# Designed miniproteins, single chains, continued (4), part 36

Each design is a single chain, and the fold is of that chain. pLDDT is the mean over its residues in the fold that is shown.

## One batch from the design tools (miniprotein)

Design m13226
Fold by ESMFold2-Fast:
Structure m13226 (fold): chain A 93 residues (1-93)
Amino acid sequence: SKKETIEKLKELVRLAEELAEAARAGDLERARELLREIVKKLGTVELSSEDVARLIGLLLRALGALLEGDGEAAAEAAEALKEFLEKLIEELE
């Protein structure tokens, strides 16, 4: 349902914010755990193919940064993910 989708997206916004904070703090292990959690939860959200494609792109950007040990790039990707998720919530409300 629309309400369930909004609630899941709000949870994902919180996880993306935590990911950005962990990445900036240099806690890359915590950042990887949070990224895994985001990927798992996104798989349960009903979204358009266009929105899914955009989210996959942002997730791959965050993953790439974490694999290179670049906490700042990972935080920037997580912030972009958060902004996109917030836009999706606004469009559904």
Scores: mean pLDDT 87

Design m13227
Fold by ESMFold2-Fast:
Structure m13227 (fold): chain A 118 residues (1-118)
Amino acid sequence: MSDEEIVKALRVAAEHLRALVAAGKYEEALNAAISLLRYLGEAIPELKEYLMEVVERVEKLIAEGKYVEATEVLIETYRKLIKYVEENIKDEEIKKELVEILEEITEDLREIKAAEEA
């Protein structure tokens, strides 16, 4: 998959996640963040094993009612994706856009965590 296609998919996903958070639909927002990790694992074969293990762990935590811990794992995972992009994407404009989108997703996840702790 091209880096440009990944940028477009991430932008759409980030806008959807932000809308869900703004509406207070935190469980749906977490599911959207998980679905994006599944997509990225298929789009970036080098990350597939790692991201699928994260998805399974997060889904298990949610099933156990451990929403704060699940959200923390997602935050850590998106932060690792930012680092991966910074180290592996050579196109500076694509890198910048991917980092900005992933940082926006990370901030939305922090808002979900704050609501879960309230």
Scores: mean pLDDT 86

Design m13228
Fold by ESMFold2-Fast:
Structure m13228 (fold): chain A 120 residues (1-120)
Amino acid sequence: SPVDEAIAAIRATIERLKKLLEEGKTASKEELYKILEEARELLRELIARLRALRPQLSESQAEVVDAVIAELERIIAEIEELIENKASKQELLDFLEEVIDSLELMLKALEAAKKLEEES
């Protein structure tokens, strides 16, 4: 279903970000900026995927996806600011960890929206 495809896309993005976080722990500060740039592109790709799926979703599922897209856009803006301001390695790693946690909450919200409609 379209909601299952959205859930799968978020899960795949979380997996890729977790790999980037592990790489970042041993990376130089310069390599960590490249890791954040890759994370930003993954989030942009996720937004594009979710926007493409939105017309096939129920109203309640679409509302959750709209909130997810808004949060992803906010995260992208924060990544750009951290890179521009040459944030410390620790700040970059902490932020990447917060991004993963945020996506896991988004995943749970979308899974809950799916279950609510299956029970209705």
Scores: mean pLDDT 88

Design m13229
Fold by ESMFold2-Fast:
Structure m13229 (fold): chain A 69 residues (1-69)
Amino acid sequence: SDEEIEKANADFQKAVEDFGSSEDPLVQKLLQQAQEAYEEFKANPSKETLFELQVKLGLLDIAHAVSKV
């Protein structure tokens, strides 16, 4: 639905705001992967491309937590 697309856009934008200035190589790598997944989702909206985006955003949160160790 359009609401799901809007939420995905908002979630990705928040990730860029939260992590875009990070100098951690792992966070940078995962943010790039999230950007690629987001571009694919925008080009070909499907449950599979949405799932891939959500996975990358989740990994980014985990990487941020690990970067504090």
Scores: mean pLDDT 83

Design m13230
Fold by ESMFold2-Fast:
Structure m13230 (fold): chain A 113 residues (1-113)
Amino acid sequence: MADEPVLRTEVDFSALPALDPAEQRAVAEALLELARGLRAAAEALGVERVEIVVRFGDDPAANERAERLARELAERHGWGVGISTDASTPEELVELVREAFEEAGFEVRVVRA
């Protein structure tokens, strides 16, 4: 089987300071724009799979699970997102980010450390 082209992007937020609600919305809005841009680029290039990994935590096992889930979702549905979180990640931020990617047409899975 030929190696099918995949558009892969990783966004690392593990070093971000505590975010207020306005900053959380700004992060979700930026990720929505990123997701829409990546989808448009993939469609223009004839790439059938887009994988996005978003890291809010630094746990290696959670990060590895998020990467695997993004790959599995992309293989099954075309556009997949894996999000890794930890106990310090605000639930509201996780929900806003999940909704942003789903609005862009991606399948999303969240992994908690």
Scores: mean pLDDT 82

Design m13231
Fold by ESMFold2-Fast:
Structure m13231 (fold): chain A 79 residues (1-79)
Amino acid sequence: EKVEEEKKRIEEHRKGLADDQAGLARVQAETAARLKEHPEKRSEIEREGAVRDTAYRLRMVAHQIEIEREEKELKELEK
């Protein structure tokens, strides 16, 4: 049943997106905490945080593209 397979793939990507959103929030919180504890290391902390932030954002964009693609395909299959 192709409809069930598409729904499973959408759910997997939505879970991945949610996990990456949580990961991004964690990275932002950790960066803020490190900046508060070590303001003398601001440039290093901000650089490390930016790298991790960018990685999560790219993953989230990839998941969102796949969700939109799969949802469109599912909509056509359900008709």
Scores: mean pLDDT 82

Design m13232
Fold by ESMFold2-Fast:
Structure m13232 (fold): chain A 78 residues (1-78)
Amino acid sequence: AEEKARRIAEAARTLLEQGADADTVASAVRQALLALGLPAEKARRVAEAVRKAVEESDDPEEIARRVFEIALKALEEA
């Protein structure tokens, strides 16, 4: 779970460094979680939390840390 969550957070950080908006980052995280076998409803709720994290901070590193925590919790509860 931790390794997969870390990879998702790294992908989110890369997108943010490239100037991706909250919708793009949230969508990418949602697709990654769906590919890992999470239910659609759970992936959607995680994407909403990620979108909020991107909107609340301008620091890609801080956002990536929050994405890691959100993704890790979702993967451990699956």
Scores: mean pLDDT 81

Design m13233
Fold by ESMFold2-Fast:
Structure m13233 (fold): chain A 93 residues (1-93)
Amino acid sequence: KREEIKKKIRELIEKLKNAKSFEEALKSAFEILDLLSEYYDKELIKEFAEAIKKSKFAEYLKPLLIETLKYLTLDKNPKVREVARELLEELEK
């Protein structure tokens, strides 16, 4: 089950990299964020950050996600806060 979730996250990361529209990229990014909040993996957070930076829509996607992540660092769920904090750190590099 955990290996299946990791595989799904990696498939979504590839979908994000190859997204044909901003909407597709955004949807993939939020699905990855939800899964990482439930099945935390530091290496996948780094891969996700790199996929955001390499996205054709990075100019618009990156600032939108940074603002979203700043709000999520205040989330009531500590797992959501941790993923948001680490992803924000990776995106600011």
Scores: mean pLDDT 84

Design m13234
Fold by ESMFold2-Fast:
Structure m13234 (fold): chain A 77 residues (1-77)
Amino acid sequence: PRRVTVEIEGEGNDGEKFKATVEALVGEDGRVFAEIEVNGKRILLEGELAEDGSVSGEWASLDDPSWTGTVEGKVVA
């Protein structure tokens, strides 16, 4: 697995939006994982890295399983 820096924009199922720059772990199959904290809550991001450096996926709160959403982003270096 390798680490990449990704600029992400997430949207929750409650309509909340956030932007972050995160260090993500990429598997050999292109699966992307990152854990971040948004407003004091832990969020697990799971997604896929495309060949053009774009990332798309889903996230869920580890502290509130009812709080989920989608994420889109791009590798920045």
Scores: mean pLDDT 77

Design m13235
Fold by ESMFold2-Fast:
Structure m13235 (fold): chain A 92 residues (1-92)
Amino acid sequence: SLVEELRKLADQYRKIADIYEKKANELMDEATRLFQRGLEEAKKASKEDAQRILQETADEVTKLMRKANEYKVKASEYRELADKLQALADYL
């Protein structure tokens, strides 16, 4: 039935959203660990090396955070589509 097909598609999109959310969270955790490591390395370094370490760390953290935000947006989009498909199935 159309209702069963819509529910199945909604479930598939929800699973895709969960995968993107998990990937976003993993990248956020990686960024946090990288930032903390960079700070500890900078504390032990010379002033010149500390500036370089902090800049390199900031650049890599920014890249990870940007990618995490992209995955978060995709998760939100798939979740919204799943909710709309579920709502349509519930009214048919």
Scores: mean pLDDT 91

Design m13236
Fold by ESMFold2-Fast:
Structure m13236 (fold): chain A 99 residues (1-99)
Amino acid sequence: MLEELLELVDELKAAVENKDRERALELVEEIRRLIEDTLGVVFEALFDILKELIENEDYESVLKILDELKAALEASRSDEELRKRLAELTLYATKLKLS
């Protein structure tokens, strides 16, 4: 699961860097489903923000959020720690969108 999530995040970063909007939106949805299936919690606001930023072609903000997502995935030692880090990431993404 963790390795698959890290691979999907790297694929999403590549799609965003290539400005492949359709592939980026598909990958956001795949990452969302895998996280929800793994953690049993919905991070609806985080993934809605990512989709909105991609639709607005704000790829710089998307890449910043994905770097923090990757760091959260790599640093987390438990599902509970990952849930906490993803909640913090949702607040970061909200602030970034408003800036």
Scores: mean pLDDT 85

Design m13237
Fold by ESMFold2-Fast:
Structure m13237 (fold): chain A 87 residues (1-87)
Amino acid sequence: PYGGSLAVTLYVELLFPGAMRDTVDEYLRVLEELARKADEVDFKALDERLRNMVREGVKLMPDMVSEEAMKLASKGKPMKPVYRRPL
């Protein structure tokens, strides 16, 4: 569920806010599941891979708003939060 799918989701959200609401909600749900299962902070390595895949995905659609998508992939701002579910 990383890379190209995320890049497309970011593009659509930037151009048409709310159009990918269902996809975003499902993605967040998957992240919560992963956060519960992962005792180690494996999302650090995943975050770096995810940023690289977003960059590659942006290259597939140069006519779209690639600048904003690449900005989200840059350091200093996580693209998706890491959830730790309380009891």
Scores: mean pLDDT 51

Design m13238
Fold by ESMFold2-Fast:
Structure m13238 (fold): chain A 61 residues (1-61)
Amino acid sequence: SSLERARETLERLAKSDSPEARLYIAIAYQELTGEPVVVASPEEARAAAERAIRIAEEKLA
């Protein structure tokens, strides 16, 4: 599913620990939740990705 692909992508980006990946996660988070987020660390990237996926899954249920 598209949500499953998005989950795989965000999980992969969170593991890559690059500035581009962190920026993409912040953008995806804001698009999915309506809230901005600051992603400065790999731990924050993982948390933001997981929360964005959870909210997207809830909205699509």
Scores: mean pLDDT 77

Design m13239
Fold by ESMFold2-Fast:
Structure m13239 (fold): chain A 63 residues (1-63)
Amino acid sequence: NKIAQLQKQIDDAIKNKDINKLKDISIDLGVQAVHAAVTRDYDTLDQITQMQQQVDQAIQQMQ
C-alpha cells in the first residue's frame, strides 16, 4: 500500500527532523493527489490531503 508506506516515511522523517526527506515526500504526495483527484478516488485523496497538511506543518515547525 503506497499510502501506508508514505505515512510511515512521514512519521520517520518527522522523528528524525529530516526536512529534505519531508520535501521529497511532499512532491510524491502531490503526484498521488493529482492521480486520486482525476480518478475520483475520494478516500485516497482525503488521506493524501491530511498527510500533506502534516508534512507542511512539520516543515514550518522545523524551519
Scores: mean pLDDT 84

Design m13240
Fold by ESMFold2-Fast:
Structure m13240 (fold): chain A 76 residues (1-76)
Amino acid sequence: APLTPAQLEAKKTLEDDTKQVVALYKAGKLSKDQVQQAVDLLRGLADKFRKAGLFELADLAREAAERLEAALKEAE
């Protein structure tokens, strides 16, 4: 099903915020622990959305977490 306008805005905001976090981490302005806290928050949100049957929002939160984890893995 296509995303609603509200879900599309949420997706764009999450993608933009995730890119900003990655940029700040690569610039040394965010610690590994701070980025890991963001990953843990996003994974928790994905689980909550999945339990509520909001699978599209769960997928968006999971994809954001995976992008942040990829940035952490590149630094190791």
Scores: mean pLDDT 80

Design m13241
Fold by ESMFold2-Fast:
Structure m13241 (fold): chain A 89 residues (1-89)
Amino acid sequence: SDKLKNALNEALELIRERVVERFPHKFENKELALKMGLFELWERLTEPEEQEEFKKIVEEVIEEVSKKYNLSEEEKKEILERIYNLIGL
């Protein structure tokens, strides 16, 4: 649905913004990083602690976007699974 697509797109943008803000030392060009695919952001997080922080950011963003778009638990789970699939999880 358009609602689910809009929620996913906003989640992807917010994840990029928060990941770049949390790990500025991993990205030489912040403007370019905000346009990167989620997999490109993920592959730069080589330490286990950085990967766990990325997952926390994903969960926090999905929680916020789910409230904004009034998503069901099933729709929220679908967005989470789609995001993790983008990074090969």
Scores: mean pLDDT 85

Design m13242
Fold by ESMFold2-Fast:
Structure m13242 (fold): chain A 85 residues (1-85)
Amino acid sequence: SDLENQLSTLSKEAFTALVSNADDAVIDDLVARAKALKAEAEAAGNAEIAAKAGELITALEARDVDAVVDIDVQLGINDIKRAVA
């Protein structure tokens, strides 16, 4: 889905920013984009993507690389489940 693809792209950008110790301005931009995606997912009735976008916001604000990786892994598992079901 478009929202799921946007979240996957954003989580990968978040991982790159955190592991490269990007400036706070870069992290703030990623947080703003994650907040916009969360609002879009909520408006679309996609509670799962909205929840994951919220988790990404929390991980970015905490500079938590492991949490960002967990979100990306869960998105990958969902893609596999969709492909086989």
Scores: mean pLDDT 82

Design m13243
Fold by ESMFold2-Fast:
Structure m13243 (fold): chain A 95 residues (1-95)
Amino acid sequence: SKKEKALELLEKYKEKLLKLIEEEVPEEHKETAIENLERLFDELKEVIRTEPEEYWLPALETFYGQMKKLFTHYNAKNALKALEEFYKEMKKILE
């Protein structure tokens, strides 16, 4: 199902992006960046688990916008690339 594919993709990219934050975000900002990433993933996961499909794409857009700003601010180039790949793949599942 769309829900199963979306939740599997979320888990895969959460792990990948957490690793990239460890590699690319300055040490003094890592804890805050990790907490923000985990919160944003948990919020998107909850919408996909509990809400009708009409709410899924707006939640993805909010998630993507917030994560893109964070990674751009830290010049986290590999995290930005992985986020873009996640966004495109997730959008195809949710549309």
Scores: mean pLDDT 88

Design m13244
Fold by ESMFold2-Fast:
Structure m13244 (fold): chain A 94 residues (1-94)
Amino acid sequence: MKVDSVEIYLLSENTVVTLIYGENLSEEKVEELKERITKKAKELDPDVVVTYEVEPNLAIITVYSRKLSAEELAEIVKEEVKEVFGKEAEIHYP
């Protein structure tokens, strides 16, 4: 597995989408990231929804909250990406 870049997009006031670009992406590692994000976000919003999809060269993680702003969600995702992949994610503001 190789992670080339991680891009976080603020899609709405309460939704972020994270695109993980790489080669031979590990479903187990992406699931670990999703679980870490879910655990952290649920400390602040128990109703947070986190979904993920993994392809060999792209993984997508979507986070939605009714209570947390997209900027707050993006910071949570950025920290967990650094812990799991050792990569600095870039946050793309609208």
Scores: mean pLDDT 87

Design m13245
Fold by ESMFold2-Fast:
Structure m13245 (fold): chain A 70 residues (1-70)
Amino acid sequence: MMQAARDKLLANLETFQLSDQQLEDMREDIRRNGVRATVEDMQRMGIAGSIAYHLTDEELLAILDEVRAA
């Protein structure tokens, strides 16, 4: 079940203070390259660990939308 992983990733993204443009760039990366490539980029940036590998494309996009709204 996604809830704990979602909450953890949302907290990490909020702490990282991503701009609206960076969030849009991540959404575009998911659309073009899929979740795996985007998760690898997020890992290199220190935003997401292995937790993000357990998310679907839909779940990751929903988390990014929540970060933008917050």
Scores: mean pLDDT 63

Design m13246
Fold by ESMFold2-Fast:
Structure m13246 (fold): chain A 57 residues (1-57)
Amino acid sequence: SMAEVERLERELIELAGRIGGEAAALATRKDLAQMRKTLSDEELIAHLRRAIARLRA
């Protein structure tokens, strides 16, 4: 579960960086750091999958 969270976080940050550059990648890292404080691994995985799907659409 932790390995899956780390994989999806890496993928989302990379996608954000490709679309919006360094600023978008940094903002995404900060948002994910805050979400890790409040969400479970399952909730994080669900959020990450939705965010990745939206950026790929």
Scores: mean pLDDT 84

Design m13247
Fold by ESMFold2-Fast:
Structure m13247 (fold): chain A 71 residues (1-71)
Amino acid sequence: SMVEEFQKRVQEIALELGLPPFELPKPTEKDPAAALNELLDAVIAYLGEYPVELAMKATQRVADAVREFLS
């Protein structure tokens, strides 16, 4: 599914940036676009524990992935 492929892409971004795997909640939204945005919000919340520069870089990459998957 789109949501499963997106979750894999998010974990690849974590690996590329030297971060541990993200513990993402199962999305509650049934619409794929809403589910991807719910997961983006979860990633942003998770990254709040990390240094600002790294959190901003990771957030930008995940936001770019949301845009790519919804195009």
Scores: mean pLDDT 80

Design m13248
Fold by ESMFold2-Fast:
Structure m13248 (fold): chain A 72 residues (1-72)
Amino acid sequence: AANVGAGAEALGRAQRAAGREAGTAYGRKSSDLARQGNLEGAAKAVKEGAAAAGVEISDDEAYGGALTARGG
Protein backbone atom coordinates (compact mmCIF):
# COMPACT_ATOMS: atom_id res chain seq x y z
CA ALA A 1 0.00 0.00 0.00
CA ALA A 2 1.33 3.41 -1.02
CA ASN A 3 0.71 5.52 2.07
CA VAL A 4 2.75 7.25 4.79
CA GLY A 5 1.83 4.84 7.59
CA ALA A 6 2.78 1.80 5.54
CA GLY A 7 6.12 3.41 4.68
CA ALA A 8 6.95 4.08 8.32
CA GLU A 9 6.03 0.51 9.32
CA ALA A 10 8.08 -0.95 6.46
CA LEU A 11 11.12 1.07 7.54
CA GLY A 12 10.79 -0.14 11.13
CA ARG A 13 10.45 -3.74 9.96
CA ALA A 14 13.49 -3.41 7.68
CA GLN A 15 15.60 -2.02 10.53
CA ARG A 16 14.56 -4.85 12.85
CA ALA A 17 15.21 -7.45 10.13
CA ALA A 18 18.66 -5.96 9.49
CA GLY A 19 19.35 -6.08 13.23
CA ARG A 20 18.33 -9.74 13.38
CA GLU A 21 20.51 -10.62 10.37
CA ALA A 22 23.51 -8.88 11.94
CA GLY A 23 22.74 -10.61 15.25
CA THR A 24 22.66 -13.98 13.48
CA ALA A 25 25.94 -13.29 11.66
CA TYR A 26 27.58 -12.50 15.02
CA GLY A 27 25.39 -14.97 16.94
CA ARG A 28 28.16 -17.39 17.88
CA LYS A 29 30.46 -14.63 19.13
CA SER A 30 27.57 -12.90 20.91
CA SER A 31 26.42 -16.21 22.46
CA ASP A 32 29.92 -16.86 23.79
CA LEU A 33 30.10 -13.40 25.38
CA ALA A 34 26.56 -13.67 26.79
CA ARG A 35 27.38 -17.11 28.21
CA GLN A 36 30.31 -15.51 30.04
CA GLY A 37 27.84 -13.01 31.55
CA ASN A 38 29.07 -10.22 29.28
CA LEU A 39 25.75 -9.02 27.84
CA GLU A 40 27.27 -5.58 27.18
CA GLY A 41 30.01 -7.12 25.04
CA ALA A 42 27.46 -9.38 23.34
CA ALA A 43 25.30 -6.37 22.42
CA LYS A 44 28.40 -4.56 21.12
CA ALA A 45 29.22 -7.56 18.89
CA VAL A 46 25.68 -7.44 17.41
CA LYS A 47 25.98 -3.69 16.78
CA GLU A 48 29.42 -4.13 15.17
CA GLY A 49 27.97 -6.85 12.93
CA ALA A 50 25.21 -4.52 11.78
CA ALA A 51 27.74 -1.72 11.14
CA ALA A 52 29.91 -4.10 9.08
CA ALA A 53 26.81 -4.81 6.95
CA GLY A 54 26.31 -1.05 6.47
CA VAL A 55 23.27 -0.92 8.76
CA GLU A 56 22.86 1.32 11.80
CA ILE A 57 20.80 -0.24 14.56
CA SER A 58 19.74 1.12 17.93
CA ASP A 59 21.28 0.02 21.23
CA ASP A 60 17.93 -1.59 22.11
CA GLU A 61 17.96 -3.62 18.87
CA ALA A 62 21.56 -4.69 19.52
CA TYR A 63 20.69 -5.71 23.08
CA GLY A 64 17.70 -7.65 21.75
CA GLY A 65 20.03 -9.52 19.42
CA ALA A 66 22.36 -10.31 22.32
CA LEU A 67 19.45 -11.67 24.39
CA THR A 68 18.41 -13.86 21.45
CA ALA A 69 21.96 -15.24 21.22
CA ARG A 70 22.04 -15.82 25.00
CA GLY A 71 18.76 -17.76 24.87
CA GLY A 72 20.30 -20.39 22.57
Scores: mean pLDDT 61

Design m13249
Fold by ESMFold2-Fast:
Structure m13249 (fold): chain A 70 residues (1-70)
Amino acid sequence: SKKDEAEREALKEFFRESAEAMARVAAEGKAAGLSDREIVEREVEALREIGKEQIAKLKETLAKIAAEEA
């Protein structure tokens, strides 16, 4: 169903963006001379924001699907 596709796509995007963000934050943090703790804190912040964005997108997509399939 479109709902299952939307949920699957959101999950795939979340994992892809999360992996890329963690790698980038780690590389940038090390280049900037940050401690491992500071890098982890920035990674957690990045994951939090990615999660919020993906949940918001999914909710909007699911609402549109529900309206169209009603």
Scores: mean pLDDT 84

Design m13250
Fold by ESMFold2-Fast:
Structure m13250 (fold): chain A 84 residues (1-84)
Amino acid sequence: SAELEAEREARFAELDRDGSGVISREELLAWLKERFGLSDEEAEEEAEKLMAMADVNGDGVLDRAEAALLVGMLELEKKLEEEK
C-alpha cells in the first residue's frame, strides 16, 4: 500500500543520514542501535551480518531496494518472535 511505501521511504531517509542515496555500514549501525536498542558491539555484529546478506553486488553500501529488504526482514523477524 502507499502507506507501507511511505514508511519504507521514511525509514530509508532515516538510514541515509548524509543524503547520498545509499546506506553505509555506519548509517545501518546507527539505525540498528536506535530501532532495536542494540549496544555498539551488538549493532556492529548485526550490521556486518546484514551487509553480507544484502550487499550482493559487494560495493560496501546498500541501495534503496537492498535497504528496504533488510528493514522488511528485520520487522518480520521481530513479529514472528512475538507471542500471541
Scores: mean pLDDT 68

Design m13251
Fold by ESMFold2-Fast:
Structure m13251 (fold): chain A 78 residues (1-78)
Amino acid sequence: EREERIAALEAAARRFGDTLGHLVAQGKLTPEDYERARRHFLNHARQTYNLTDEEIARLRAAFDAGYEAGVAAGKPAD
């Protein structure tokens, strides 16, 4: 139950990170805007679900993995 919730939050974090990464790659957002959005997401999750530091680290890693994928996919080929 708890692990399923954390896995769902990781999946959501990856998808949100990917979307923001695409927007940063397109010049529509700054990396600082991404960092702010990540901070708000993690703080909201921590407060809402009483997450541990370990669980927050998992969400941050998922968010960052999504972001890197989104940035890479959103960049022009050359």
Scores: mean pLDDT 82

Design m13252
Fold by ESMFold2-Fast:
Structure m13252 (fold): chain A 74 residues (1-74)
Amino acid sequence: SEEDLKQKQLKLLSDTVSKGLALIRSITDPERAQKLGELLSQSTSSLLDDIKKGTIDLKQLQDKLAALEQQMLA
């Protein structure tokens, strides 16, 4: 159902956010930590809005989350 899809999307976003926050907490450079925190916050807000509006499918979400994870690890 549409509700089941949204729940799956929210779980994927939540899991990615949790991993991102754990990464930020491990960073000793405060400037890098701040930059990644801003990136994670902005990306989370945008993706959450897209999920709520139904303007993103599961594949698009997975691709964007993978890109965010790669950008945060760089």
Scores: mean pLDDT 86

Design m13253
Fold by ESMFold2-Fast:
Structure m13253 (fold): chain A 58 residues (1-58)
Amino acid sequence: SRVREIGERLTNGVTPEELDEIAREFGLSREQVSNVVITGSLTGLSSAAEGSLLGLLE
């Protein structure tokens, strides 16, 4: 899942520039990517909830 891939990259200590690139790649803002990690939603999202969240952002 795209949300899981974002979390994996963030956990590995991404630079601010890499964070911005990841956000663009997945169609999210840096703040949105950061918020998903902060709330713990990234690892807790089901496949259905993940699709719904990303659909709302698109």
Scores: mean pLDDT 57

Design m13254
Fold by ESMFold2-Fast:
Structure m13254 (fold): chain A 92 residues (1-92)
Amino acid sequence: LSVEEEATAALAMISVYLAKQGLEDGDYEGAIRSAETALKLVESLPDSPLKQEAIENLRKAIEAARNGDKQTAIEYLDKALDALSRYVNEHG
């Protein structure tokens, strides 16, 4: 990854952590906004199976959060974070 792409991936990971914190605090609207920010950042990264896995899990997390399913949303955020962490380790 370029320095700019590594910074983008780091910001995406921070946005996922903020989404998880929002859900724990009961701020579903804030959590959804943070997850949507992470999704946009991930979509700008170079294509990879791990990028697609992160995108799919972020979309599922957003859907679960919109349905008020905190536990399912957190599970998908954790899967997205794992995929993104592996993406950085493989490409950084």
Scores: mean pLDDT 88

Design m13255
Fold by ESMFold2-Fast:
Structure m13255 (fold): chain A 142 residues (1-142)
Amino acid sequence: SQMLLQESQQTVSNSQQSLQDSKDTFLGAAYAVAYSGTSEAALAAIDTMNSATSSANSTLDSGLSAIERLGELDPELAAQQARNLAQLGEELKQTLQDAGSVISEESPETAETAQAATKAGTSTLSEQIKRLQELADRFERQ
């Protein structure tokens, strides 16, 4: 049980780090567009944001699975970790929205594409955050 607890906690920690990496990727994409001001750089930044969103979605799926396993051993800790990942997800959503805004402002020709990508990514992250919140609620009621 101690080994399974440690493995689940390690997976959650890895998920937290991967979400921070996605946040840094969104900021880097926005900075690249702000520096160059070109539609080519904006389209490349949108592709980077879409890839980072897909990676974050996979990371959140892994984190959810690890937290469900953790909850069988320690429901209080599992609820806390689910709340922590949900909070990081909300911060990642805000960073995605901020990055999309910068890209739209610096490249008006790609603004509709940037806004559509930001909306799609925000929707994907919102669904995962909701799943984490529901998981936390379930373990808090045990």
Scores: mean pLDDT 88

Design m13256
Fold by ESMFold2-Fast:
Structure m13256 (fold): chain A 82 residues (1-82)
Amino acid sequence: EPKLTEEAIKRLEEVTKKSYEELSKKSKEKARELLLEYAEIELLRGVKEEEIKKKLQTIFKLSEEEAEEIIKEAKERIEKML
């Protein structure tokens, strides 16, 4: 596993977390859209749903129910794309 790829993912997660925190103060809708885009990217990368749920809970501090709803909507958006 290339270390550079892991560093890039970590930096993207940090940037996404900061963007989410800023957007959540300004617009709940825009913050939710950021979470959906994040989940879509992870699903397209082949990350397991359970792992995405854990990341949503740990990085963005979502509840389990909120994380499950984001994953569900992200899956529906991917199905529409195909």
Scores: mean pLDDT 77

Design m13257
Fold by ESMFold2-Fast:
Structure m13257 (fold): chain A 64 residues (1-64)
Amino acid sequence: SSDQYQQWSQLWSQYHTHLTNRDWDGFQQSIQQMQQLATTMSSSDRSDIMQQIDTSTRFGRQQF
């Protein structure tokens, strides 16, 4: 839904901000919020988003 896309966009922006600032706690919070948002999505959208979250989490952890 548009509301879910708006929330995803905001969380994605927060993820990049925390990653750029080397804010590990904020990075972890952003990932948790993204995972929580994914649980509200349809099964197909959830699968795709969860893969993006996993990839982004692995990439982000390598930056710290």
Scores: mean pLDDT 80

Design m13258
Fold by ESMFold2-Fast:
Structure m13258 (fold): chain A 59 residues (1-59)
Amino acid sequence: SSKRQQLLKLIGEILSIIGDIYDLEKQLAAQPDANLQKKLADLKKKLDALMQQMNSLSS
């Protein structure tokens, strides 16, 4: 696949994860939950990995 097409796919995945993070942060703001907090941390790690992958494709 072209680098452009791979970047567009990664941007879509990044936007999806940002939405999931927003929803979890909203839930945690309403009621603290240790399991949701761990899930939020995992999603943030996935976001960082995808952003690094995007940067690698831009190099």
Scores: mean pLDDT 84

Design m13259
Fold by ESMFold2-Fast:
Structure m13259 (fold): chain A 83 residues (1-83)
Amino acid sequence: LGFEALDAELQIPFDLLDQAFANTDAPRAQRLALADQGLALQQAIVDRYSSRVPAPLQQLLQDSLAAIQARVAALKARLAAEA
């Protein structure tokens, strides 16, 4: 109950990062802004739900944050190499 909302919310940061990676014709600043939005949203989701969910879902929240952080770092490294 209510975890369908969390599952849907957790998908949004990943969709933003997918868009940042896929939009190769977009300006660098726009792609970085999408990645930063995704990370900020993921952090907000963790902060909102961490005190509200049982321990296995707390671990899922932390794993999801780590995955988004890794994707943001990968995009920044890719864009730096393309400069």
Scores: mean pLDDT 82

Design m13260
Fold by ESMFold2-Fast:
Structure m13260 (fold): chain A 63 residues (1-63)
Amino acid sequence: PMPSLEETYKIIAEVAGEENAEKARKAMEENGGTTAGDLHKAAGEVLEGEKAIRASIAVILAG
């Protein structure tokens, strides 16, 4: 199963840093997102390069 919203946030924070995890969370909330999938999508949209790719892979591996 997909990780929870909290687990997804922690994975992004570990891989990309707390600042980028918070940026992704804010983007998700601004777009009306409330799920782990919404947070993962927001991370892919607002984080650039290797950090976005690593965060995406980490979420997929956790699910």
Scores: mean pLDDT 76

